# Designed miniproteins, single chains, part 14

Each design is a single chain, and the fold is of that chain. pLDDT is the mean over its residues in the fold that is shown.

## One batch from the design tools (miniprotein)

Design m456
Fold by ESMFold2-Fast:
Structure m456 (fold): chain A 82 residues (1-82)
Amino acid sequence: VSLKLTFENLTVGEIIQKIFESLGYSIQKPSRDSKQKLSGTIEVKDVDLIDLLKALLDFQEKALTEEVTIEDLQNELLKVSK
């Protein structure tokens, strides 16, 4: 999986939804979501879909307990990139 997406004032759940919609999947916004609004660009190259999903779900749980940024998400996604 490879993608580059820009977000403006979206929650982590909305960002996850947009990522999967860009990959051709229709998903609903998670019922449990952080109230934080994030802005910025993410880019992933040659990531396995399962590794991407795990990283996104882990980041969503992190956002429920601490302040996060798009740069934090990008760094987590880089850890699972080839």
Scores: mean pLDDT 76

Design m457
Fold by ESMFold2-Fast:
Formats: structure tokens, sequence, C-alpha cells
Structure m457 (fold): chain A 61 residues (1-61)
């Protein structure tokens, strides 16, 4: 496996988890994820699931 690709994926996951944990609402979480490079439709779904009680680590793999 390409070590560079794995590092970029791990860094992206950490940014997404951090964005969700700092968000105070579904809308704020979706915006933060979109700013981190997530597509708006996916960002909204991930933020919604996080606020429904799903583990952010499970959401980002």
Amino acid sequence: TDAYVQQLLDEGKKKMIDALKKAKSVEEGAKALTEAGVRPDVAKELSRRYFEGEDPEKLVE
C-alpha cells in the first residue's frame, strides 16, 4: 500500500473528527466538514449521524 496515501487518509480522518467534535450543531458540523474537503451532501449526512449519537471514528472509518 502507498504510505503517502495512507498518511493523507489518516490526516483527513483526524480533521473530520476534530471538525465534528468542535461543532455545536448539525449545520455547523456540515459546514466544517465541507471546509475540510467533504462534499456538501456527505458532510450534512455525517454531521446528522454524529449528532444522532454515532461515533465520529466510525463515521470516518
Scores: mean pLDDT 76

Design m458
Fold by ESMFold2-Fast:
Structure m458 (fold): chain A 98 residues (1-98)
Amino acid sequence: MEEEIERVLREVEELIRAGRTAEAYELAQEAIERLPEPYALRLGMTVGLLAAAALLDTEVAPEELERARAIRTMEEAEAFNEEFLARLRPIAEAKAAA
């Protein structure tokens, strides 16, 4: 399962980097539906992190990717998402204010 997650993440990251965000999202959704928990949560959080960072023209910290990959529960996913969005909010606001 870890090898499948790493393969999907690599392919999703490549698609996002190439500007093919819709295809990246489709690939991620297909994998998420197929994977058991907590792997589906981990993949979903990691893909969301990469997509949001790409949309805001910023980078994902290695520590954030590591935390996303370690998520085991919905509560952990929600907490991580709140922290991540709090970090991105000032970046999004600065970009919108330009």
Scores: mean pLDDT 72

Design m459
Fold by ESMFold2-Fast:
Structure m459 (fold): chain A 92 residues (1-92)
Amino acid sequence: VERYITPKPALAALLQTVGLTAETISLDELEQALSQYILDNKLAADPSNPHIIDLSGTPLGEILGVDTLDMRDSEGFMALLKKSIAKEELVE
């Protein structure tokens, strides 16, 4: 069983900037695309805390409604992402 999600327009537009253009994507594809976005925009600039992401003034920060993200807090990150998801589907 794989979980597919349909992002809301703002999140979908952000994902297109990293080459993810599908309307419906798997959760794994979403996580990979967001990791790529963080790397491409050099948001993890603190060498002492590479898991701390500065989202201040970024489109991702505006979408999630936060200025800072801890990549080790996967549950908190997923809770923020759910606010930007229009539909979730489970495929058997």
Scores: mean pLDDT 74

Design m460
Fold by ESMFold2-Fast:
Structure m460 (fold): chain A 94 residues (1-94)
Amino acid sequence: SDQHFRLGMRSLRNQDFQSAIRHFQLSIDLNPNNSQAWTLLGFAYLQLQDFQQAVQAFQRSLDLNPNNTTARRLLSQAYRQLGQHQQSQQLDQQ
């Protein structure tokens, strides 16, 4: 039983996304093949608008479980938000 995975899930429910990231990262350090931990890590990064880290986490989840429809949907969302965020910053500088 992965204690850090369970603590990450609890942090996520409390909307403590920074604590969720720390716990899911520790869970992944112990078991890097936990595709669900990678999906939830990506979700926590999305909530903090760290879109590049979210993309990497969702890609890793899909490498482990290509049939994860949730990770695919969230990856598409992260790519869209990453593109929009970078384009918005470029426009603000002009």
Scores: mean pLDDT 85

Design m461
Fold by ESMFold2-Fast:
Structure m461 (fold): chain A 57 residues (1-57)
Amino acid sequence: MEQARKDARLAAEYAAQGNSAAAGAGVAEAGKLLGIRVPFDPSDAASVRAAAERLLA
């Protein structure tokens, strides 16, 4: 699912920019599109990045 991969990549980038709300929303949408629920802490950039990496696998 190409859209889910794009959403996950954008989420990681938003986390790097300090936009935790957009990062969290992106991970949640990517997970929904893939049928996967990946736990993450939206206030922790490393947690959001790890979740995005799992969704891109």
Scores: mean pLDDT 70

Design m462
Fold by ESMFold2-Fast:
Structure m462 (fold): chain A 69 residues (1-69)
Amino acid sequence: SIGEEVRRKALELGLPEEVAEKVARAVEIASQSSPEEAELILRIMEQDLAEKYGKEVAEEVVRKARELL
């Protein structure tokens, strides 16, 4: 699934399992949302990840999510 692919990417980048699960869930919701809602979800996710784990990690996770959406 799209969520599982993004979860794997998050784990490869060193994010904790609990964070990878939350990211996967957010991306699954985005995949079932309108384009406007999906973009809002991804933007909030990127901001949260950047604050806690740095901009580079956040950008890589969001890039992977956008490839799959």
Scores: mean pLDDT 85

Design m463
Fold by ESMFold2-Fast:
Structure m463 (fold): chain A 71 residues (1-71)
Amino acid sequence: MSDKELMIEALKKAGLSEENAELAAEVALRLIWQGKDTAEDVKKALVEAGLSEENAEKAAKTLVENGFIKE
């Protein structure tokens, strides 16, 4: 739960809406748990979850820069 809140805060600082940041954090955490924690896997899953390509790229980059996922 604490990691999810830290992810949401980082994503909001990167310019995502609260709703998109929350969705992105949930998707990323699921993928990390499954061992699919690369930027490409996260970006693809975020687009499939309904984020635009721009927001999915921004989210994946932010999560890599903050050390939550791998490049």
Scores: mean pLDDT 83

Design m464
Fold by ESMFold2-Fast:
Order: structure tokens, then sequence, then C-alpha cells
Structure m464 (fold): chain A 69 residues (1-69)
């Protein structure tokens, strides 16, 4: 739900998308590289209208960050 919303915001409201990426980065302790990956996956999902794949790719980055910490 939250990650699907992020992909939608990447298409419709860049400022809101960036705020949500910042919130996720603070919450999960993401590196600058992981933050950029999340932005890229959100943009790819938005561009391709594949919101589910975008959200799943973002979840993968967050999961890997959680395991590394």
Amino acid sequence: SMLLELVRLAKTDREAAEKKIDELSKKFGLTPEQKEQIREYADQGAENDDYRTGALNIAKVIGEASLAG
C-alpha cells in the first residue's frame, strides 16, 4: 500500500514522492545509494505503469538494508 502510493506519487507529485523517500530513508537507515535505487524503481514503475513491480523492487531494497543493519 505505502510503496504502491510512492510509485503513484512519482508519476503525479514529485515533491510528495521525494518527501516519502526521505521518510523511508530515515526510518530504515538507507544509504544514499539505496535512496537513489528507491527513487529509480519508483520512477520506472510510474513510467511503465507497473506499480506492483516498482513497489516490490522498493521493498527488496528496504529488506536488504534491514538485513545489513
Scores: mean pLDDT 81

Design m465
Fold by ESMFold2-Fast:
Structure m465 (fold): chain A 102 residues (1-102)
Amino acid sequence: MVTPELVRNFFESHDKPIYELLLELAKKLGLDGGSLEDVLKALKERKPNPNSPIGSIGVFLGLRPEDRAKDLSDTTIRLLAELLNDLKENGPEETLKKYFDI
């Protein structure tokens, strides 16, 4: 199970854009890269459902490329951990339907 503490420690250990860190963490957790690419594309190109737990991540991912993952709020870290757990447990199709209405 992915915990918020695991996500925060991983992000704070690396000075990279959040998209790169999220992909690296997902690969380390054994998640299917294609599934995560679909979710990241949805986060970038479509705003998440603002009423979903992941809605605030859409706001965070609107930040500039120079913004660092270490500046992430505890809420954003928790929502990223929830996203990774949903991908692992339910797969990409159910995760996309739940968070992005697609």
Scores: mean pLDDT 64

Design m466
Fold by ESMFold2-Fast:
Order: C-alpha cells, then sequence, then structure tokens
Structure m466 (fold): chain A 106 residues (1-106)
C-alpha cells in the first residue's frame, strides 16, 4: 500500500540517520514511521537506541518494552542500549546484568 511504502521510506531514512549518529533526526523519522505502522518492532528497538544515545532513558525503556511486546528478541546491541538507559536512571545492578547479557550474545 502507499501507507506501507511511506512507512518503509521513513524507516529507511531513520535507520540511515541512526547509523550516521544523527539521533534527533532518527527519533523524528522513527516516530513518523510508527504513526503509519505501529506494529514495527524493529522501529521501536531503533527508536529506543536513539533515545538512550540522547540521554532520554524513560523514552528508551518505553520504546524497548513496546518492541519486546511485539515479539522482538533482544540482541547484543539491544541489551547494551537497555543497559545504558538503566545506567542513566542510576539502576547500576540492572545495567550490569544487561551488559553481561550483551557480552554473552556477542
Amino acid sequence: SATATAANALLNAGNAALAAGDYSSAISLFNKALALNPSNAAAYLNLGIAYAETGQPNSALSAFNKALALGLTPDAITYLSLAKAYLLLGKIDAAVSLANKATALA
């Protein structure tokens, strides 16, 4: 559909922004993509990564929880980004546990 084509174009642009370290553009693009396709687990994962990289831990955790609820299996990068979000919240033991999970998957 035209909506699916637009959602995919926004997701691709968001992924490119994320890879370039342009986290603010990535957040904007992923939010636009998810407005068109709210079931995209990978888009929520990448949105969570961008939020964690910009020091927005509560938004990062919300996005990661939505990705997991949609059936995403966390990889090493997911656990590292989740660990960063928990560290920003001062939850050191949780952050260490998640970093250890990332190491086991790497």
Scores: mean pLDDT 87

Design m467
Fold by ESMFold2-Fast:
Structure m467 (fold): chain A 90 residues (1-90)
Amino acid sequence: SAALREAALAAERKAEEHEKRGEEYLKQGDLVKSAEEYRKAALHYLAAAEAFAQDPSGQAKADEYRKRAEELREKANKLEQEAKEKEAAA
């Protein structure tokens, strides 16, 4: 449906914006905010993937975004661990 496609595109756009903010925070050395933004990006990519998966023609996009979400969660987990280690060392 048009509503599902609109929802998928909106989720995709939000995911990209959060991923970009995560990258910007990482460049500034803010590991905690970077990890938070990457986790938000991953959730929005999963929402986009679920919406795309409702159409057989969207299956490739759904698979792509599920993989992207997994990679972002792993990246966020590593950054969160690094931030905790830095805080404990202070």
Scores: mean pLDDT 87

Design m468
Fold by ESMFold2-Fast:
Structure m468 (fold): chain A 110 residues (1-110)
Amino acid sequence: HMEEEERKRQIERDIQDALMLIHAASYRLAYERTGNKEDKYRAEIIDAALSGDKERLWKIVEEAVKEFGYDKALEILEEVRRIAEQVGNTEAVSLIDEAIKKLEEERKKK
């Protein structure tokens, strides 16, 4: 029936998720080696985007703004968006785009 096509689509999604998780792990390792907190936030944003947790993603963005300011937080979001786009994870791209839009709107309010 449809099981073979569904299995192929699931494998493609699993590969996309695995590639994103490899990027997150790479950033976590960089943070452990260098203490560069930007890499910590890159990894946490990837994890939140993969989980589909919009509230968690936004909380991480707010913490990044407090740590680095709006411009750097936006730069980190745009970097993670490029990774999600290159991997073909359209769901992660959509979540990050919503966070970028919200961050730009909040930046303009003050």
Scores: mean pLDDT 86

Design m469
Fold by ESMFold2-Fast:
Structure m469 (fold): chain A 85 residues (1-85)
Amino acid sequence: ARVYSLETRALTPLAPGAAGRVELVITVAPEDAEAVAEALRGAPVRVEVETPEGRLVLEGRVVEAEVVSPDTVRAVVEGVVRALP
């Protein structure tokens, strides 16, 4: 599926070594939205997040994924936060 945009937002404080949650808002072609949501549910993922303290990576799993508008999928990732080198 073709992804047109991806927005990331921290849902918890993100500290290296700690558990964290991130929201993904993904814009896709409307015909792909449901397939993208299904593919994301339970998928292992690595998410890079910009914070005021620098770039972090969340290594985890998609715990929620839902089509929220015809071209938009919202997903929530839970995992462990790592600092980028």
Scores: mean pLDDT 81

Design m470
Fold by ESMFold2-Fast:
Structure m470 (fold): chain A 85 residues (1-85)
Amino acid sequence: SQEQLDLEIEATLVAMEVAISKLSYERKKKEGKPFTDEEVAYIEKLLARAREVFERARAAGMPQELIDFIEEVIKELEKLLEEAK
């Protein structure tokens, strides 16, 4: 269905944004640079979006591989956010 395709696209885009953000923030950690309040807020918004997409993907019966990928991305964001605070 169109709804399922739209959800697949949304889930993929959120996962990509999260992966890119994680890479960016890990780079800053290696450089010994602190996270800004704006960067922390952005991660918090991404985490909320990722959790929403995870629940929607699970409810829609999306492939387990995609669900597992989103879950891993959520865990990585939670770790980064805890370290940033």
Scores: mean pLDDT 78

Design m471
Fold by ESMFold2-Fast:
Structure m471 (fold): chain A 93 residues (1-93)
Amino acid sequence: MSLAEAARRLEELKERTKEKFPTEAVELQLEAIEKEYENYEGPRVSAAEVERALRRAEDALEGDATPIEVLEALREAALALAGYGKDDPAAEV
């Protein structure tokens, strides 16, 4: 999976989450997740961990998960993507 592909999947998941749970609370949590993504100071993350996190978020969103459970899965996917981005600095140059 490429960084661009993973980023696209995460963006689609954020939009679908807003559509499924159209509340200000969800929008504020998605904004908080985006800020954590931008300020990620954690370790580098493998493509396999990003795929696992994205898949968990997709499964939560498509299933009967609560808004909190979907947001938690989405937060983990966003932070995994931030760590994965650190593994390919050439993609940002």
Scores: mean pLDDT 78

Design m472
Fold by ESMFold2-Fast:
Structure m472 (fold): chain A 119 residues (1-119)
Amino acid sequence: SAAIERGRALLEEGRKAYEAGDYQKAIALYTQSAETLQPLADAGDAEAQFLLGEALFNRGIVLDKLGDYQQAIADLEKAIAYFDRAIALTDPDSPLAARAALLRGVSSAVLKNLKKKLS
């Protein structure tokens, strides 16, 4: 799918911006990746659901670094939901299911820590 390839490319560009310290550029690229992937993810494409979850997780991490805890929490909760959908639609023995389960677990741990900071 052209939309999946575009979403993946935007996610990779966002990661490069983040590594360069360009946090606002990283947020913009992760947002574009999420917007590109969302129609396919909502239509039930497991790969799109996984990649959308990854874009939201990565944006949440950047927002946490910038101190925007409320938006980081929202992104992590959405990422977990999309990872859960991808896992439900995928063969448990697939690399996609394994990667989704790993990032779901990491997202859950980060989310718990962020909610504790706001208490």
Scores: mean pLDDT 91

Design m473
Fold by ESMFold2-Fast:
Structure m473 (fold): chain A 59 residues (1-59)
Amino acid sequence: TAAAYMAGGLAHRNGGVEREKAMAAGEAASQGADAETVARIAGDPKAGRGAATVGRSAR
């Protein structure tokens, strides 16, 4: 989703904390971690799922 991708990019730029969380969650998702584990790493189920989805869409 273009909107989700753009929102992710803005968050990535706005704060290092968001970048670190998104990167860790995205890496876990790429390693085959389930959505629950990704959400736990991100500290927010919505953020974790969003990061994983954006990563997949970027491919």
Scores: mean pLDDT 53

Design m474
Fold by ESMFold2-Fast:
Structure m474 (fold): chain A 87 residues (1-87)
Amino acid sequence: MTPEERARLAREIGRLLDLSEEEVEELARLMQSGPEDFQEALNELTRRLMIKASKLGRDDLIDRISEAHENQDLGTLLELAKEIKKL
């Protein structure tokens, strides 16, 4: 996955999470930076998804989010964000 693709996925996930435009662009910037910045942005997106899944009482989604985080799988995190947005 290219840094540009990571930034695009982070913007889509952030918008689905109803983040501000400023937060979305900061996460996209971090996704294109070094490994530490990428991990920080990934941790933040994962944390916000976990909070939403927890509020929905969906432990199955929490497990899937955790797995996607461990695999650094932004594509799966996007699909999970779409699923959460529909609920």
Scores: mean pLDDT 86

Design m475
Fold by ESMFold2-Fast:
Structure m475 (fold): chain A 88 residues (1-88)
Amino acid sequence: EKDKIIEKTSKELGELVKKGAPELELERVRNEGLIKVNEIEAKELGDEESYKRLEELRKRLEQAKTEEEIEEIREEIYKIKVELEKKK
């Protein structure tokens, strides 16, 4: 399932690049894929708290209008990813 999300994200990014989409849109799609992958990891580990945090980050990402806002969201995704890796 994670592989399918990664493949879908890569395909979407490739299409956006070919269309000359702005960097902001590319970062939005990239980070949405990262969130989805980590949501699956959180579910597999039974970490409901991390799953809810990731769901909230997805909502924030949809509302993000600047590179700085996306960077802050990405930083939070990374922190959750590190926490999940420690639980393996």
Scores: mean pLDDT 81

Design m476
Fold by ESMFold2-Fast:
Structure m476 (fold): chain A 100 residues (1-100)
Amino acid sequence: SKLTQEFLYRLAIRAIYTHQLLTAVKLTGRVSEADARKMATFYADHVFRQALKDGTIQQVYDRLMDTMSRHMRPSYTSVSIRHHIDVFDTAMKLVAQKQS
């Protein structure tokens, strides 16, 4: 069903952002793992809701999977490290906007 597909996309997007934010925390040490998981859920739900509104769920998922495949190599590059830091900084900005 459409609801089942949307539910699976939401879980997948949450898993992707959780992985990326936990990786960023290992690189930066700026927040706890528990806080990173909460921020990842908030960021993922923001992305998911916007993609639902825009009718772009499949395209967003495909882009995230492509990004994951590029950054899941055995050794981290400076480009991959910066990507994870940028994801973290974006999540921090989104959380700050919600609290203001």
Scores: mean pLDDT 74

Design m477
Fold by ESMFold2-Fast:
Order: sequence, then structure tokens, then C-alpha cells
Structure m477 (fold): chain A 80 residues (1-80)
Amino acid sequence: ALEDLSHPDPAVRLAALDSLPPEQIPLALSDPYEIVRQAALLRLPAEQLPLALSDPFPVVRRNATLLVPEELREAALAAL
């Protein structure tokens, strides 16, 4: 459920990603744990991947850039 993204246990928040519609996955990009944010990257709609380019962890930003579709590549490179 959407409310599970606010749960104190990161394992519960990770499980919540599997039950959320793709449109609600971006809410997990604000998670305090980088492992939850990385899991959200794999489930994000392609057009919303640029939202992760502002992540405080370099690994999350790098993975987001690698997952960005060809049509959004120029914008992603400009954000680096």
C-alpha cells in the first residue's frame, strides 16, 4: 500500500514498491535509504528517470543516467 512507503522498516518499503502502480513509484525516490531509491529506479516509468539525477548518492545518479532512454540521453548528460 502507498502508506507502506512511510514505514520505519526499509524492508516493508521495498516490498511496497512491488504493489505500487508505476505512477506512484517516484515517491520512493525521497526515501532516506539509497537501497530503496535504487530499487525504485528499476520500476520507474522511463520519462521519470531524470528525477533520480538529483539524488545525493553518486551511485544512484549514475544508475539513473544509464537507465535513461536514448531520447532523454541529451537532457541527462546536461544534468551531470
Scores: mean pLDDT 70

Design m478
Fold by ESMFold2-Fast:
Structure m478 (fold): chain A 86 residues (1-86)
Amino acid sequence: MAAEAEALRRQAEELGKQAEELIREAERSLDDPEKAKKLIKEAREQLGRLVATTGELQRTGSHAEGIAAMNRATEVAKRLLAVEKK
């Protein structure tokens, strides 16, 4: 199960990074509302996958890593709300 937990941890990190990058691109694309909306939608999808991954981490007994992943998901969600407000 250590290998499963490690794979899920890497997946959570990757999903968080991808969501954050999409948010940054949306912030840079405010002059193109349709592009910004598409990027925000993709970031929300990555956030959803990240939240699902936190549940799997909890199931493997890696609750500390699951908490860390959930905290990252919360920060991504806050940033998404900030971009949508613009």
Scores: mean pLDDT 79

Design m479
Fold by ESMFold2-Fast:
Structure m479 (fold): chain A 88 residues (1-88)
Amino acid sequence: AMVTVEQMETALADAKELVERARKSGDEEVVKLMEEALKILQEMLEKAKEKGALPWEEAKEKMEKALKLIAEAERLLAEKRGETLELG
């Protein structure tokens, strides 16, 4: 299994949407986390363009790191705004 350029472009587009939300919040820490994720996704996209695709094992580790950063940024945005969906 390999990760395609299209899959990486979709992930990058989703990440950019979250960056826009982070910038609107004015939270520099959240923006920093998302910029880190974007760097990982852009690096993967460049490698995919050069090779045509990335091996899933290599791509999985990088995607997991990027998605973890994005999820953390999204949770921090929700927490900063007091929008926690925690029903105990």
Scores: mean pLDDT 72

Design m480
Fold by ESMFold2-Fast:
Structure m480 (fold): chain A 100 residues (1-100)
Amino acid sequence: MIKVEVPKELEAKGGGDVEVKAKVKSDEEGLYKVTLIVKDEKTGKIFRDEQEIYVEKGKEKEVNFVLKNLKEGHVYHVKVKAEKPGGGSDEAETKLYVKE
């Protein structure tokens, strides 16, 4: 069974960079594809990024994504999905608020 965790809420300043740290844990060892999908609620624009990680059985692996050029006053829906080729998947969602 795969488990993905993301922070309950993310906050950033306009024009700054933000790290999205996700944790992936599985009872099955191997390579996992981790996909980040970020949607701007105001514009509808979607950003995607991918990483492959190796997850050891029963251990937690941290994956870090960096978001740049965030727009002040915007709210972004952030989804992180982890999947094993030929196996299961899990996903977690959070919101990113960009303040002054």
Scores: mean pLDDT 83

Design m481
Fold by ESMFold2-Fast:
Structure m481 (fold): chain A 95 residues (1-95)
Amino acid sequence: VSEEELQLEADVAIHEIKAAVARLTAERYKSKGDLEKARQAYEEAIRHYEEGIRVAEEGLKRFPDSKVFRDALEALRQGLEDTRKELEEIKKEIE
């Protein structure tokens, strides 16, 4: 693998971790009834998923045969969809 490929893989992994941490933080706040902090944490998770998707798409464009970028893109898109649904649920609870 090239250094550029490894740097992009690392950047994707960082965004995946940040999104997961933000989502877990949101779930913790939701369980404690702090819906506004849960909303903010879900919005943070969404930002990290969107950044990760952007990097994974660039990675796949540069390295079209990379299973790593394909798998990451699928996982990030699923995480984004799931988190958007969770955010919508929280917004309805606050309203």
Scores: mean pLDDT 89

Design m482
Fold by ESMFold2-Fast:
Structure m482 (fold): chain A 80 residues (1-80)
Amino acid sequence: DEKEKLIEELEKAIKEGDLEKVIEIVDKLRELGMSRDEIGEILSKLLRKVPEEKAVEIADAVSLYYAEKYREDYGAGPDP
């Protein structure tokens, strides 16, 4: 299953602190029809496996990715 493979790669990227790879995989999961909430649940589970400092960095990067994605698609709105 492509989703399972991407989740495995996401876990590896998170452990390595590869923010660019994390964003790339999140984007691919979104393109496969996974909702923001479903991706958030997966990220929450995976981030529990890394130090808090690294978890915060990854969470911030993902938040910036979603903000940038919505800005490109819809323009700067009052609601993300």
Scores: mean pLDDT 77

Design m483
Fold by ESMFold2-Fast:
Structure m483 (fold): chain A 69 residues (1-69)
Amino acid sequence: MDNIIQAIDRSAQQFDQQGDFDGSQRLRQMRQLIQQGMPMDDAINQVGMSDRDIARIGRQIYQIRQQQQ
């Protein structure tokens, strides 16, 4: 769980650096929901992220999980 939150935080920081503050804010909202125990899929739906953004985040999470297994 901590690694997923860290990946989301890093992605949000990248969006901030690129000037995409709306994308960064949505990622931070999703992180807070996950920290409160909400499943990732529900958090994504609540925040209203696009399929493209979801796929990109999913790839980062998948990579982290692969390195830990």
Scores: mean pLDDT 69

Design m484
Fold by ESMFold2-Fast:
Structure m484 (fold): chain A 67 residues (1-67)
Amino acid sequence: MEEELRRLHQKVLEALEELKDASFEIRLDFVNRAHLILVKFKEGKLSAEEAERELEKAIEEAKKEAA
């Protein structure tokens, strides 16, 4: 769990670096989505694979919005 959580946190940080030049609104929306995914993972409502898929989807949506 800790190792998987650390990996998910790392993906969030990497995505935020890619979104560094995006608007505050886009970055805030992404952070809120990422937070909910991580909370559900910590609560056991999402598996590590499900959390990673949801996070990748959130990253892709944020990148499309920023484009």
Scores: mean pLDDT 82

Design m485
Fold by ESMFold2-Fast:
Structure m485 (fold): chain A 58 residues (1-58)
Amino acid sequence: MAPSRDELAREVQRRTNERIAEYEKQNPDASEDEVLDKTAEIAQQVADEAMRRREELL
């Protein structure tokens, strides 16, 4: 399952980065602490979404 794992990791990283950038753009007054907390939450959500999509496309 190495190819699927590598693809999943890249997808999660790219999507997470995109959503963090979007969050910062929508919330320019957010504190650094809020951005860090949101970054962790977004990473978890993106990983969950990627796993769910994999299940749907089995």
Scores: mean pLDDT 74

Design m486
Fold by ESMFold2-Fast:
Parts: C-alpha cells; structure tokens; sequence
Structure m486 (fold): chain A 82 residues (1-82)
C-alpha cells in the first residue's frame, strides 16, 4: 500500500542519514561538521521511531524491526537520551 511504501522510504532516508551522520560525527576533525553529523543522527533516530510506530499500526512487525534498526544505527534511544 501507499502507507507501507511511505514507511519504507522513511526507513531508507533515516538509514542514509544515520550512516552519513555517524561518519561526519566520528571521522571529521571540524567541529561544525561534527555538529552537523550529530543533528543528522538525531533526525535519523526520530525518523526510525516514527517509522516503527507507523509500521506497527499497519501490523507489519518486520518493517517495524527495520525501523528500530535505523534508531539503533543513529546511536540514540527514541524517547530518552542514553
């Protein structure tokens, strides 16, 4: 369905943002670039959390698990900073 496709796209976008954000944060020596990486990781965590909720509303536990992995890749707990 269109909603399933939207959740999948949100997972894909979040996964890319988490990967890029992690690299910018960990590999850059420039504080501005590191800060940009941190912001990207926070956004990826939010996208993962939203996608997981939407996937569960659709009854798709496999898609929800993929969304949770985006949050894990972002390196953050969805509700509270670790």
Amino acid sequence: SAREEAVRRLIEDGRRSAEIGKRLYEESTDPITQAAGGVLRIGAGTDGELAARRARELGDEELAAEAVRVTEAAGSTPAVPA
Scores: mean pLDDT 79

Design m487
Fold by ESMFold2-Fast:
Structure m487 (fold): chain A 95 residues (1-95)
Amino acid sequence: AEEKLRKLIERIIEISKELLEKAKKLKNEKAQELAEKAIEVAKQALEALEKGNIDEAVKLAMQAIELGRKAAEEIKDEKSKKELGRLGVEINEIA
């Protein structure tokens, strides 16, 4: 469970970093802010997981997904939005 959850959170960070780079190229400040916040919250989820706080890690990961999905919506990235939604379903199945 922990190893799978860690990989899912790492994927949230990866997608959010890709969204940040896309938002920077588009000069979309709102999407940049949302993507940066998604990265920050997802990193907090990893820290919670490393401390053994699975419930907090799940909660923070779901918050990061919502922020990442908002960033993707802002720049019309339907693929990233759908992938983040799928990750949210997988995280809820672990919780």
Scores: mean pLDDT 88

Design m488
Fold by ESMFold2-Fast:
Structure m488 (fold): chain A 67 residues (1-67)
Amino acid sequence: GVTDAELAALGRKYGVSVAALREALALMEANNRRLSKEQLEAIGRKYGVSVSALERALVELAILADA
């Protein structure tokens, strides 16, 4: 599993809030570990982050979650 320290490190690296990463992770767990483009755009709007930055952070988060 991903630790709070790893979430904080990813947030700093990609300029994405820990709250945005946690919401994305919860949605991935609910939806067979996949996020639609519409869900990414909704999180981006809610937390004021670009979809591109969120996508990069979530790719690394998925690797950490499966390690």
Scores: mean pLDDT 78

Design m489
Fold by ESMFold2-Fast:
Structure m489 (fold): chain A 114 residues (1-114)
Amino acid sequence: SESRALDEEALKSDPELAKLLLELQITEGLLRMIHGVLKVMLKREEDEKRREQLKLLIELVEAALNRDRKKMEEYLEKLKKLQPDEDLQKMAKVVEKLAKEKEELERKIKELKE
């Protein structure tokens, strides 16, 4: 409740900061949506190799949300070794792109607050 009121005051005083905060919320929301989809896919998956690939993609999304670059690199290398299909490869690339966008947005927000 308090954090939401502070965000509304920030939105009125700095429209550039407001835009970056909105873009960050959208990027994090997309990562959380992908995480949810992957968890549903894992529950329905019966192939052990594909289950391992889905688990690594879930861990990759969690590392992206937590800014754990070393864990992201580790999970990407493990995933590549399992030779995922085109759909899972596309998902991994989307997660990498969103992680980079999140990092850039957080950097810009920090610069504006200084």
Scores: mean pLDDT 84

